Designed miniproteins, single chains, continued (2). Designs and how they scored, part 51

Each design is a single chain, and the fold is of that chain. pLDDT is the mean over its residues in the fold that is shown.

## One batch from the design tools (miniprotein)

Design m5755
Fold by ESMFold2-Fast:
Structure m5755 (fold): chain A 85 residues (1-85)
Amino acid sequence: MSERQLRLLMEAGAYVLAAAVYLYLAKKTGDKEAAKKAIEYAEEAIRAAEELLADPSASEQAKAEAEAIKAAAEKIIEEAKKILE
């Protein structure tokens, strides 16, 4: 894995974790601003994951990890949108 690929994977992971925390807060409190932040961070996670997936030199393991992060982030967006109605 290149330094750039590692950075993108770390960024995607950090953003999906932040999105999950805000989704948890939104579910517990009904806070619509927390739900909006969950969507924003999840969209950033998808962007970083897609940039890694677009790299033809990325290993199959790195691609699998990026796809898993993207799937988790997409699920967070869907659940957060339900809180927003």
Scores: mean pLDDT 87

Design m5756
Fold by ESMFold2-Fast:
Structure m5756 (fold): chain A 75 residues (1-75)
Amino acid sequence: LSKEEVYEIAKEAALQAGASPDVAENAWRKAAESYEKGTKEQAAGALSRTLMPHLGEAAAVKAARLFIEKLEEKE
């Protein structure tokens, strides 16, 4: 997977969890960057941590789970 593909997967996961585009853009970038440098679990953690202040814990955890599921479908 390219960085651009991981960015789009993170975006789809965050939007499905209830994130708005404006507040979530930084989360999608951080997830894609984390995936380049480490594991998909670390990238999911970066997505969740960045979204949690905006969406709350339950929605942030949902985004991380959806992100892992979507990555595994494309890998």
Scores: mean pLDDT 80

Design m5757
Fold by ESMFold2-Fast:
Structure m5757 (fold): chain A 96 residues (1-96)
Amino acid sequence: MEEELIKAYENILKGIEKEEKVEEKDAKLMAEALEQALEESQKDDLTPNQQKLLEYLERIREGLKLMAEGKHEEGIKLLKETLEELKKLQEEIAKK
């Protein structure tokens, strides 16, 4: 399962980078893994940065779910947009 998740992650990143088709199986595996991680991460006393990270992870999960449903163009667009925003947040945290 872990090895399959790593391969799915690599395939998804490659697909986003090259705007290639991502396999529905890989998208589904990653979406299910993120859904479980998000459920475990929900707490009342999150910092603003932690809350924003959870929002981005939820959007990534939604994009992967779209790909798993065969809506590859919509899923890739959402993932690219969300990953760019996440990168900006990471850079902002690193500056402070």
Scores: mean pLDDT 68

Design m5758
Fold by ESMFold2-Fast:
Structure m5758 (fold): chain A 75 residues (1-75)
Amino acid sequence: SLLEQIEKNGKEILDIALSELKKHNWSDEGIEEAAEKILEKIMEKKGIKEVEEELKEEIIERMRETVAELLAALA
């Protein structure tokens, strides 16, 4: 699954997410930007140029939820 790809590439993906979140002061825009960057990186690693909109939306929503939960736990 795409979520498994996120976990498999965890360190690289985490670095991208944290960098983007920090640039946007942990705002909603930062969460969305981080999710988009993560999706792009996974697609690049898998050699995928496009992904189904349903899967793309699922990944973005899941990353947004995960980041928001992490932020809430740390705040």
Scores: mean pLDDT 69

Design m5759
Fold by ESMFold2-Fast:
Structure m5759 (fold): chain A 64 residues (1-64)
Amino acid sequence: MGVLKLKLEAPTPEELLGKAKEYLDKVIPEMPEAARKLGEEVGKAVAAGETSIEVEVEGEKGPA
């Protein structure tokens, strides 16, 4: 199944955002669309003051 999952936690929302950006940079070459969606969800969590995030997005191709 072409699903990408991200689970991260950090002491502060600022550090969570930093860790997520490093992770997404590594994922972009393999799954650029999924990485973009994950980045948006991380941004929302940080804006809400969250220090942990769990996100699941579909991969580049579904079971077409």
Scores: mean pLDDT 73

Design m5760
Fold by ESMFold2-Fast:
Structure m5760 (fold): chain A 95 residues (1-95)
Amino acid sequence: MTREEYIAEARAKIPGLAEETAAVLGEEVRPVAERTARLLLELRELKPPQEELERYRAALEEIQERVEREGESKELLREALRRMLALLEELLARL
């Protein structure tokens, strides 16, 4: 599979992923989920430096640890998704 084919298929799946996320967490997170997925594909295309990827991964692990520690309430998951998007936008702004 070429990168172009993978990216095209991944982009085609974004509305479905956002729909599934909204079905579980509520319609208010649909635009957050869709934007997060689009920016993750953009990040993949940009091939950011390993150091930036490691910083982002560490931040995601911190969010995951908090969710595991406090329990997987829908509100905590919505906050985690919003935080993930904010971190991703900050990372892309630095590239």
Scores: mean pLDDT 75

Design m5761
Fold by ESMFold2-Fast:
Structure m5761 (fold): chain A 77 residues (1-77)
Amino acid sequence: MSKIRELQEEATERLAELQRKATEAVRAGDWEALREALEEQERLRKDTIERLVSLGVPESEARRMVRRVEDEAGDRV
């Protein structure tokens, strides 16, 4: 299995967990927990792009890959 595929799978799982936390925070009316989850999601998004670029993926393609990962993660909530 390629490092790129492993990174995409890891990112998808982590984003799905953060998306679940955000959904639960909204249901509970916990706006602090929602903000924290959204901030972690933003940091993870940036980190994933940087890690993909370090593996030789062009930055524009890395951003496209992360958008697909985010869509897939959302479908798992």
Scores: mean pLDDT 81

Design m5762
Fold by ESMFold2-Fast:
Structure m5762 (fold): chain A 68 residues (1-68)
Amino acid sequence: MSKVEELLEQFRRELDRMVQEGASREELKQLVRRYMSHAQDILDQEQFDELQAGLSRVLDELNARLAA
């Protein structure tokens, strides 16, 4: 599994747990920022772009449910 795939799986699991625990929208934004900052430090540009695309997909799935 690639580093990007590992980070996306970890992000999805943390996001799902936080949503189930009733985390605020602000706390969810902080989770995204934390992953982006960490990724910027450890990933190359290609991997970072791949992670951004993956995070956007996960957030779109969540936002579709929360906006209903």
Scores: mean pLDDT 79

Design m5763
Fold by ESMFold2-Fast:
Structure m5763 (fold): chain A 76 residues (1-76)
Amino acid sequence: SGLEEKVRAMFDRFAATSPYFQSLSEAFQQYYLQKVIEKAKDIEDPLRAFYESVLQVSLEIGKNPEAFRKAAAELA
């Protein structure tokens, strides 16, 4: 369908150019991407899907950063 592929491509470009994301553990980066893709799946427009999903994941991290890091470590 291409939505997941487009969201993944946007995230890959963002992560590659973001010193902040590059400073995070690989497990954290992969878990972040997984959550963005999961949240994006129900939004038809890829650009909107990417931005809304990144916002939602960022809000989850902001509410409890340690819980998010712990969940990311369990994925690794």
Scores: mean pLDDT 74

Design m5764
Fold by ESMFold2-Fast:
Structure m5764 (fold): chain A 57 residues (1-57)
Amino acid sequence: MSREELLKEAKERLEDPSASIGEKVGVVLRVWADSGLDPEVGKEAIKMLNEALEKEE
């Protein structure tokens, strides 16, 4: 799976306002693991998590 696909799926899940913070952290960890622990993907997923949390607030 490409980085673009992984990050797209992560963004959709992180933008779900019904998901708990713990569930969103789980999404970040899962996407990072699926990327083979790629630090670039992990960094991007964390940024998406922070952005989604700010949007929910």
Scores: mean pLDDT 74

Design m5765
Fold by ESMFold2-Fast:
Structure m5765 (fold): chain A 76 residues (1-76)
Amino acid sequence: PPVVPVARVEVVPDADSVAVGETLTARVTGYDADGRVLTEVTFEFTPTEVGDHSVEVTLTSPEGGEGSATLSFRAV
C-alpha cells in the first residue's frame, strides 16, 4: 500500500514531573498532513537523575511513515 507520511507527532506526558526511579508514561500520536490521527502509542521512561529531561520519541505509522517529537519533563 502507499506510504502515508507522518506530518506531525505529539507527545503528551501523564504528568509534568516524576520521581526518580518511577515510570513516566506519555501518549504519542502521529498525524497526517490533514490533521487525521494515523496511530497512537504509549511511551514509558524511568529517570535515574533529578533535573530537567528531554527525550526524543520516534514514531512509525502503520502505513510506514516516520516522525519524531521531544518529550520534556522534570524528575524530582
Scores: mean pLDDT 80

Design m5766
Fold by ESMFold2-Fast:
Structure m5766 (fold): chain A 92 residues (1-92)
Amino acid sequence: SEAAEDAYKSVKETLEELGKSGDLEKAYEAGRLLGDALNVATEEVRKAVLEAIREAAKKDPEVAIAFLKGALSSLTDEKVKKEVEKLLEEIK
């Protein structure tokens, strides 16, 4: 869907910018805002976002880890939480 493609591009661009700065605190805070959004997102948007994070982690794993930890702090949906926790374990 267009929403999933837009979400993928937006998250990828955000993580690339965070990777350039290396600001882990900023990455965590950005992740928190994403976590709030993921609680109400469709499955297609969630899959696109997680794939963008997986790709970014290949270049900047520390930034991706901080971002995922931020997202976990705001997530309330237990299924989405589990998906994010699995991705975090894969990157570590």
Scores: mean pLDDT 86

Design m5767
Fold by ESMFold2-Fast:
Structure m5767 (fold): chain A 80 residues (1-80)
Amino acid sequence: SLAEKIARLQAILAASEAAVAAPSAREAAEALVAAEPDASEAEKAAGIAEAAALPLAEVQEQARRNAEAARKAIAALKEA
């Protein structure tokens, strides 16, 4: 439903904003992965390991882009 799509995007937005505020690359990666409910524990662990290998600034920049994309998608769905 539309409400379920908006709720999922709001969860992605919240996770992305948490990642932007995170003090370390690992914590930023953990926050981003928390928005992926369909991912297995192994996939989440792999994603965290890969993202944690990046500079914190790059993980935070990706999180800012994800947050902006989610805000735009939520606004578009609410206007539709």
Scores: mean pLDDT 76

Design m5768
Fold by ESMFold2-Fast:
Structure m5768 (fold): chain A 115 residues (1-115)
Amino acid sequence: SMFDADLAEIRALVDQVYDLLYPYDPSGAAQMRSLFDQMVDLLRQARASTDPQEMAAIISQAQGLFDQMLSVAQRGIRVLRQRDPGRADQARSLFDRMSSLVSDILMRLQTQAKQ
């Protein structure tokens, strides 16, 4: 499905950001990956829900985990920028692409919850 294809693309981007951040911020890189896995579980639960209110609540929780991922990644990128500005720019670009794809999934699920 498009949802599974989008999640696979986001996972590949998360893995690329993880590889860039891990040498400089291993705990932050691991936390980002863990938050992503938790978010994916919530997004799958939202898709399986038959209650629009439940679906909206789960989407809100997924948004909260995504906001935590943003915070963790921004911290890691700041650390990386002090050591390797070129890799920091790569990590930022990959993270921005990932953020766009996550926002698109959340928007589509929110639209589905209203129908």
Scores: mean pLDDT 87

Design m5769
Fold by ESMFold2-Fast:
Structure m5769 (fold): chain A 100 residues (1-100)
Amino acid sequence: MSVVEKALELFEEFVEELKKNPNLSEEERTKLIREYVEKLMELLEGQSKEEIAEVLKALRDYALEVIPTLSEKEQEALDELLMAIQHEVMKRYGDIVLPK
């Protein structure tokens, strides 16, 4: 299974957890988002810049595709996850790949 396929599987699991637990508290939602960010960052460790870019594109495309199937609260949680991932990637890999 490719890194992209594994990343998509993690996103699918996150969406399934949201649908399974529609009454998540703010604390539970924050914990779940943090857990999936950590899992995705671990998956991206050692990957090339090109592979990371492909993963981010695939996750964005998936998010756009599933939006019509999500409640407002589920969409907010998915958007928070996507934003947290983008920030963490920029923080870890933007600093690493900047020319000196």
Scores: mean pLDDT 78

Design m5770
Fold by ESMFold2-Fast:
Structure m5770 (fold): chain A 80 residues (1-80)
Amino acid sequence: MEARIAELRARAEAGDAEAAFELGVLLYKAGRNEEAAEWFRRAAALYEAAGDRKAALYALANALSIEGRQEEAEKLMREI
């Protein structure tokens, strides 16, 4: 798992929105919730920069859900 996390982190730091999202998922599955939320927020910013509003909202909703902001996450999911 750590080797895959390192690979995805390098790609995400290079601006790969999909890698940032996948990194968030893997960190969440590993119980690293704070890091997972940070990478989902970064994925949302990268998707916005790429013009993919739907993917950006989905990534942000995942971050908000992990942070316990479930009502805000559900509002964003309704925009998708």
Scores: mean pLDDT 84

Design m5771
Fold by ESMFold2-Fast:
Structure m5771 (fold): chain A 60 residues (1-60)
Amino acid sequence: EEEKELEEAYKFMKDMYEVAVRTLQRKIAEATPEERPALEARLQFYQDMLDQLKEDEKLR
């Protein structure tokens, strides 16, 4: 039962991080060169979180 809850949480987290990544990519495309590094750092954070979840799912 707890495993089902974790599976649903993982799906929710993936969807959330994917939306965040896509939103940041859009902002980066529209950003000035000066703003871009800060947005890329935020993108890297969410991308790392998403990659971690994908690896955990693959190893499961």
Scores: mean pLDDT 78

Design m5772
Fold by ESMFold2-Fast:
Structure m5772 (fold): chain A 66 residues (1-66)
Amino acid sequence: SAVEEAMRELVENVPSMSRQQLQQEVNRVVDLLDASGLSPEEKQALLDRFHAEVERAMGEAERRAA
């Protein structure tokens, strides 16, 4: 789906993003998810997965920078 593709692209690019870019891209993914027509339960499941993947990618980027 377009949402899942956008989520994957964002996660892959986290290490190269500024905080401003990350916020803009997260907002874009949330907007796409809201427009997707998925059930509230499906949207919550995708958001939970997305947040977990972003957190993981941020942690990996910080470890590489240290």
Scores: mean pLDDT 78

Design m5773
Fold by ESMFold2-Fast:
Structure m5773 (fold): chain A 62 residues (1-62)
Amino acid sequence: ADELRRQAELMRQRAEQARELMKEVLAKSGPSVQEKLRKLFDEGIARLEARAAALEAQLAAA
């Protein structure tokens, strides 16, 4: 029970950390790579958020 909630919170936390990291990395990156880096971060963040949502749905169904 508490394990699923902890995992969902961890995935949400990691997504937020990835957003902050993306902001920092993009600020230090050249314009030629910014678009590619943004897409990679967006994909990673989306996967973390999707995982969190799946775990939250399992908790809501219990």
Scores: mean pLDDT 81

Design m5774
Fold by ESMFold2-Fast:
Structure m5774 (fold): chain A 90 residues (1-90)
Amino acid sequence: LDAAQREALLAAAEAIAKEAAATISDPALARQVEEALVAFARAVVADDLEALNAAAARLEALAAASPEARAAIERALTAIGAARAAAVAA
C-alpha cells in the first residue's frame, strides 16, 4: 500500500470502528472494542506483526466475553478486510 492508500484505509477503519462501537450497549466495552479495532488496522498498515498479534488477541478476548462485542467485531473486521482489498485493487 502507498501512503495515500494507508491513510484511506486508516480513515475507513476508524469510521468502521466507531460504527461498530455504537452497536454495543456497554460504553466501557464499546470504547475497548473501538480502540482494539483501530489498533488492529494501524498494525496491518504498519506491517507490525507484534502489534497485529496483540490487537488480534485483545479482539478475541473481547469477543469471547460478550456476544454483542463478538457480532460488532466480526462485522467490523469483515468491513476493514473489504476496505483493504479495495485499496490494494485500486
Scores: mean pLDDT 82

Design m5775
Fold by ESMFold2-Fast:
Structure m5775 (fold): chain A 90 residues (1-90)
Amino acid sequence: SKSLELEIRLYVAALIAFGERFASIDPDDIDKVALAVAFGRVLTTDEQVAAASPETRALAYEMLSKVLEKLGYTDQAAEARAKADELRAA
């Protein structure tokens, strides 16, 4: 429904905004590692995120990539970026 699509878009927008705020914080904070892991799990398991448009999901994966890069998880950041690019190409 139109209402459900709007809710999904707002949910993903909230995840992106959370990721942008997180990217401004000290990467040596252990709790920020746990938040990045939780963010990644939501992107891969949440039914609302899975129901979002490919473009909206790509934005969420792009933000996860930026967070992981800031934390020094280069391989995981590259994987998240590749997933964002895959979703935009589909």
Scores: mean pLDDT 64

Design m5776
Fold by ESMFold2-Fast:
Structure m5776 (fold): chain A 71 residues (1-71)
Amino acid sequence: MINENDVQASLMAAIAAIGISSGKPEEAKELVIELIKRTENPPEEAVKAAVDLFESHGYTDLAKEIREAAA
């Protein structure tokens, strides 16, 4: 079973991973936040996965902005 939230979660994680690995963490953060704002109820697991990925790479300020956008 595939629902919109599952697709959004996968896309959010992919954007974060690709952006960070490409040296564009700020652009990746902005895209993740835009996706969160376009999703009525963003999955907590997806938000956490993106936050954890940014934090693990030392982008704690960007991770904080993602958490605040989802609140």
Scores: mean pLDDT 76

Design m5777
Fold by ESMFold2-Fast:
Structure m5777 (fold): chain A 90 residues (1-90)
Amino acid sequence: MKEKAEEGKKLFLERVEEQYPEDLKLAEENGDEESKKKLEELVEEAKNNIIATVKKQYAQMGRTVTDDEIDEIFARLYEEYKRLKEEEEA
């Protein structure tokens, strides 16, 4: 599970790159510590927004989400992304 969660996080970063290509390209081209820090903060904010949305949905169902469940959610995102990619490549 944890190994799949790490892959899910990596694929999530790839999706962020697809959504914000100009910001990521500028951060990469500038190559300075400030640009890297901004990029890491942007990725962390996007990740936290997804986590917050999931927690909010579970709270509406009367359930609290644990860190382990969050890792499982990222693993599931990896599986969904892989399925979508296989369909698009066909």
Scores: mean pLDDT 62

Design m5778
Fold by ESMFold2-Fast:
Structure m5778 (fold): chain A 97 residues (1-97)
Amino acid sequence: SEAARVGAEMLRQMGKRFGKEDLGERVARALEQGPEEARRLIDEELAKLLEKYKDDQKQVEQWETLYRQAMAVVRLTEEAETDERVFAAMRELAAIG
């Protein structure tokens, strides 16, 4: 879908911004298969980063921010599939970030 395509591109850009381009690409491909597959991969990979850096507050804050933003993109993608106004807002957000 167009929503999944836009969401995938947002996830790729997010991965680049956080220095995790490979993870961003893998999550983007997962989102193209479906939101549940994307959530599973986000949960598995970012939970590992949060556990690894649990005693480094700055790293924890960075990975928690990435987790929240990645999950928000997946939810936005699901809503955009059935709501043209959400899709329009999503395209505007993607153009900025």
Scores: mean pLDDT 84

Design m5779
Fold by ESMFold2-Fast:
Structure m5779 (fold): chain A 97 residues (1-97)
Amino acid sequence: KIKEFAEKILKQLDELKKLLENVLDKEDAEKAVKELEELKKKLEEAAKKAKSLEELAEEALKLLDEAIEKLKDIPEAVEMLEGLKKQVENDAKSLLE
């Protein structure tokens, strides 16, 4: 369901923030955390506006791509976000049958 799908992604983003804070230096960690928090806010807005799970999944993948582009100079963040993107794609396919 739309809310459960969004909540799972938001939880995974919170886990990624903790991992990045532990592996990155202070400046890169602060940049990554800010971008992930903006991504969370945009995803919460998208979940409120989405009329279907497909629409939310498409918007979530677009927002993840935007975050990856903004964090491209931090390889650890890019790898973790690309991993999350694949998980979101798989979860969407499973829910859409």
Scores: mean pLDDT 83

Design m5780
Fold by ESMFold2-Fast:
Structure m5780 (fold): chain A 55 residues (1-55)
Amino acid sequence: MKKIIIDLSGLSQEEAHEKIKKTLEENPNAEIEARDAAGNVASKEEAKKMIEGME
């Protein structure tokens, strides 16, 4: 599978959470990178931890 980049810039925390969750559910075997407005890049495992760390 190809790499999928999730752009989190301009999203609320709730919107970012839903976008990450949906992308992970639709692409379980894809390499995934989440990118925020500051240019920070989170790996697939880091993105999963972000979802788990949200209330």
Scores: mean pLDDT 73

Design m5781
Fold by ESMFold2-Fast:
Structure m5781 (fold): chain A 77 residues (1-77)
Amino acid sequence: SMASIETIRALAATGATERALIALGYALRSPDVEVRIEAARALGAIGGPRARALLEQALKTETDPEVRAALEEALAR
């Protein structure tokens, strides 16, 4: 939903806090493709080793090609 996407964008602005990383990790498992794409972008914007680990873990199980592309783009930063 749009509200979930807005929440994810707000988490990206918070940075690499434990709470933000946990919340974004859960968002990567959302049934909503748009939420997973935005979570990948948020983790890419945050950067750092913990965000990278979450992106790599998500890429192992993600089957949607648009979400996979977002994860790969986030990891390339």
Scores: mean pLDDT 80

Design m5782
Fold by ESMFold2-Fast:
Structure m5782 (fold): chain A 64 residues (1-64)
Amino acid sequence: AEERIERAAEALSRELGIPRRQARGIAQLAYDMGAELAVAMAVREGVISAEQAPRALAILEEHL
């Protein structure tokens, strides 16, 4: 679980240009409650753009 969350966080940070801490928060929420909800919350909070949402979902699905 922890390894998958860290890999997802690294991929999100690298590919979307968001800070690692915020990427880890998204990955943790996706693991606990599902990728779609985690991405929707990240967009609502302004951590990622709506345009980045499909790529964020793909990354979370690949790693979690």
Scores: mean pLDDT 83

Design m5783
Fold by ESMFold2-Fast:
Structure m5783 (fold): chain A 81 residues (1-81)
Amino acid sequence: MEEEKKEYEEAKKEAHEALGALQELLRSRELTPELRARLEEMSRLVDEALELEEEGRYKEAAELYREVAERARALRAELEA
C-alpha cells in the first residue's frame, strides 16, 4: 500500500512538471482545434486520476498520471519540432 502511494506521488509530480513545461510553450501559441482536443483529453485523465485518488486507488491513479506525463511530453516534443 505505501509503495503504491509513493509511486502515485512520484507519477503525480511528473505529470505536473510535464504539464507545466507544456503550458510554458502554449503561452505564445494559438490553440488549434486538434491541440485543444489533446489538452481536453489530458484534463479528463487528470480528473479520473483525482477520482481514483479519493477512492484510495493509488496504483490506478499513478498509471493515469504517467499517461498524462507521456502525452504532455509527446505534445511538447511535437510542438518544439
Scores: mean pLDDT 83

Design m5784
Fold by ESMFold2-Fast:
Structure m5784 (fold): chain A 95 residues (1-95)
Amino acid sequence: SPTDEAAVQMLVTEAREAVTFRIPDEVTRERLRQIGDDYGLSPEQTDRAVREVLETIDELLKKIKERNLQLGSKDYLDLLTESEKKLAERLREIL
């Protein structure tokens, strides 16, 4: 639904912001739970979405470090875009 897609995009945006600004996991978790509440997700859907987003952030930060990627480089943006696409697909299965 349009509401589910809006929730997906908000959750994906939180992953991007956490990676870009190095937001702590505890702050990201609180933001994700608020999105779950705002969009009427069940507790189970919210917990699953939180896990998927935090796992995506961890994998992104690991790959950025291992590949020594620079902010705003093509390789950085390509990695971020691909990860956001995969996260959105996983979130649509939850919502």
Scores: mean pLDDT 88

Design m5785
Fold by ESMFold2-Fast:
Structure m5785 (fold): chain A 79 residues (1-79)
Amino acid sequence: MEEEIRELIDQGKYEEAKELLEKMENPDPELLYRLAIGLAQQGKLEEAMRLAEEAAKQGHPKAPDVIKTIEGIKAIRKA
């Protein structure tokens, strides 16, 4: 399962990776973080924000920086 999710993320198949990750009881914060970055790169900022916030809550050290980046992009797009 985790290996399949990693491969999907590496292939840019973020929606498929998200569906598998949502079926896990305790998703790895590293997978949540990587998926958040991928979705943000595709412009799916609301989905990316949710995953980055979850990764941050689970203690991922880089997830708060991703949250700040997404917030900055959203602020520019609202102006």
Scores: mean pLDDT 79

Design m5786
Fold by ESMFold2-Fast:
Structure m5786 (fold): chain A 113 residues (1-113)
Amino acid sequence: MELIEEAARELAEAAIKGTISLSKVEALLDRVLEAAGIDLAEARRIFKEGLSKGILASDSDHPAHQLLLRITDIAVEILDKKAEEARKEGKLEEAIEYEIAAGMLLIIASVLA
């Protein structure tokens, strides 16, 4: 789905710029969930229940969790490839910035489930 790839690119760009926040991740996720025909209120309930019960998105078959994981995986892959390229070019500070951005995305995704 093109919307998943667009959301992932926007998320990776926000992480690189240091503008990433829970509200931005939620806004991007809401856009993809709505386009996929998933009820936003149910998705939010599932995320809250997952967090309170210690259920990670990776342990859930719910479509909302699957979309969150897919978006996060693509965004992290984009950042990892940029970090690898930067390291090969001797741009160590830039590589570290991409690695920090990827780590922040994984933490934010774990908070959402």
Scores: mean pLDDT 74

Design m5787
Fold by ESMFold2-Fast:
Structure m5787 (fold): chain A 78 residues (1-78)
Amino acid sequence: MLAEISKLGYEFVQALRKGDIEEAKKYAKKLVELTGSEEVKKYLEQAIEAGEKGDIESAVKYAAKALGIAIQTALEKE
């Protein structure tokens, strides 16, 4: 789980930085399915919204928060 979260999180941030919102949504969906966390979903949605506005700094900040929660959720299940 942790390695998969790290890979998906990296790909999500790279998609946001490239302005590829459809790829970002794809990786966000996989992260939500993997974690089952509504809080992860909320922050990933905020990251995508910021990315759609071209606010890459806020997008990355929200992505980092979502990934931190995703990692914590994975650790609590193991």
Scores: mean pLDDT 82

Design m5788
Fold by ESMFold2-Fast:
Structure m5788 (fold): chain A 60 residues (1-60)
Amino acid sequence: SAAELARKLALDQKVWELTRKSNLAAFKEGLSSESDEVVEGTNDKFLDHMLANEERRRAA
């Protein structure tokens, strides 16, 4: 049980990090044509919104 939970947690965390990085990279690539300043600011907003929304959905 404890070992299975540890494995599940490690895998879930890794998948979550990879998914977040992938989504962020795609988002930034799409916006790279607009401007560097916008991309930098949008990066923080996107991460905050994505993490909060994903966590909230799981909590619900």
Scores: mean pLDDT 62

Design m5789
Fold by ESMFold2-Fast:
Structure m5789 (fold): chain A 70 residues (1-70)
Amino acid sequence: SSEIKVIAKNLVKEASEKYGETLTKEQLYEELEGVPEEYREALKKLFDEAFEKYGEIVTKEQLLEFIDSL
């Protein structure tokens, strides 16, 4: 849904401000604790797919482009 994409992009931007321009799946999963429980499984699946495509360390730009491609 368009709502999940907005939440995902905001998480990526906030994580990037905290951890820098490259992110790990573990760092994004930690940020999920601040998200309503109803969205967590969808966001985990989305991030799992992104990291499967790009590898263990992904840039902010790659994550945002991936989310926009959905």
Scores: mean pLDDT 84

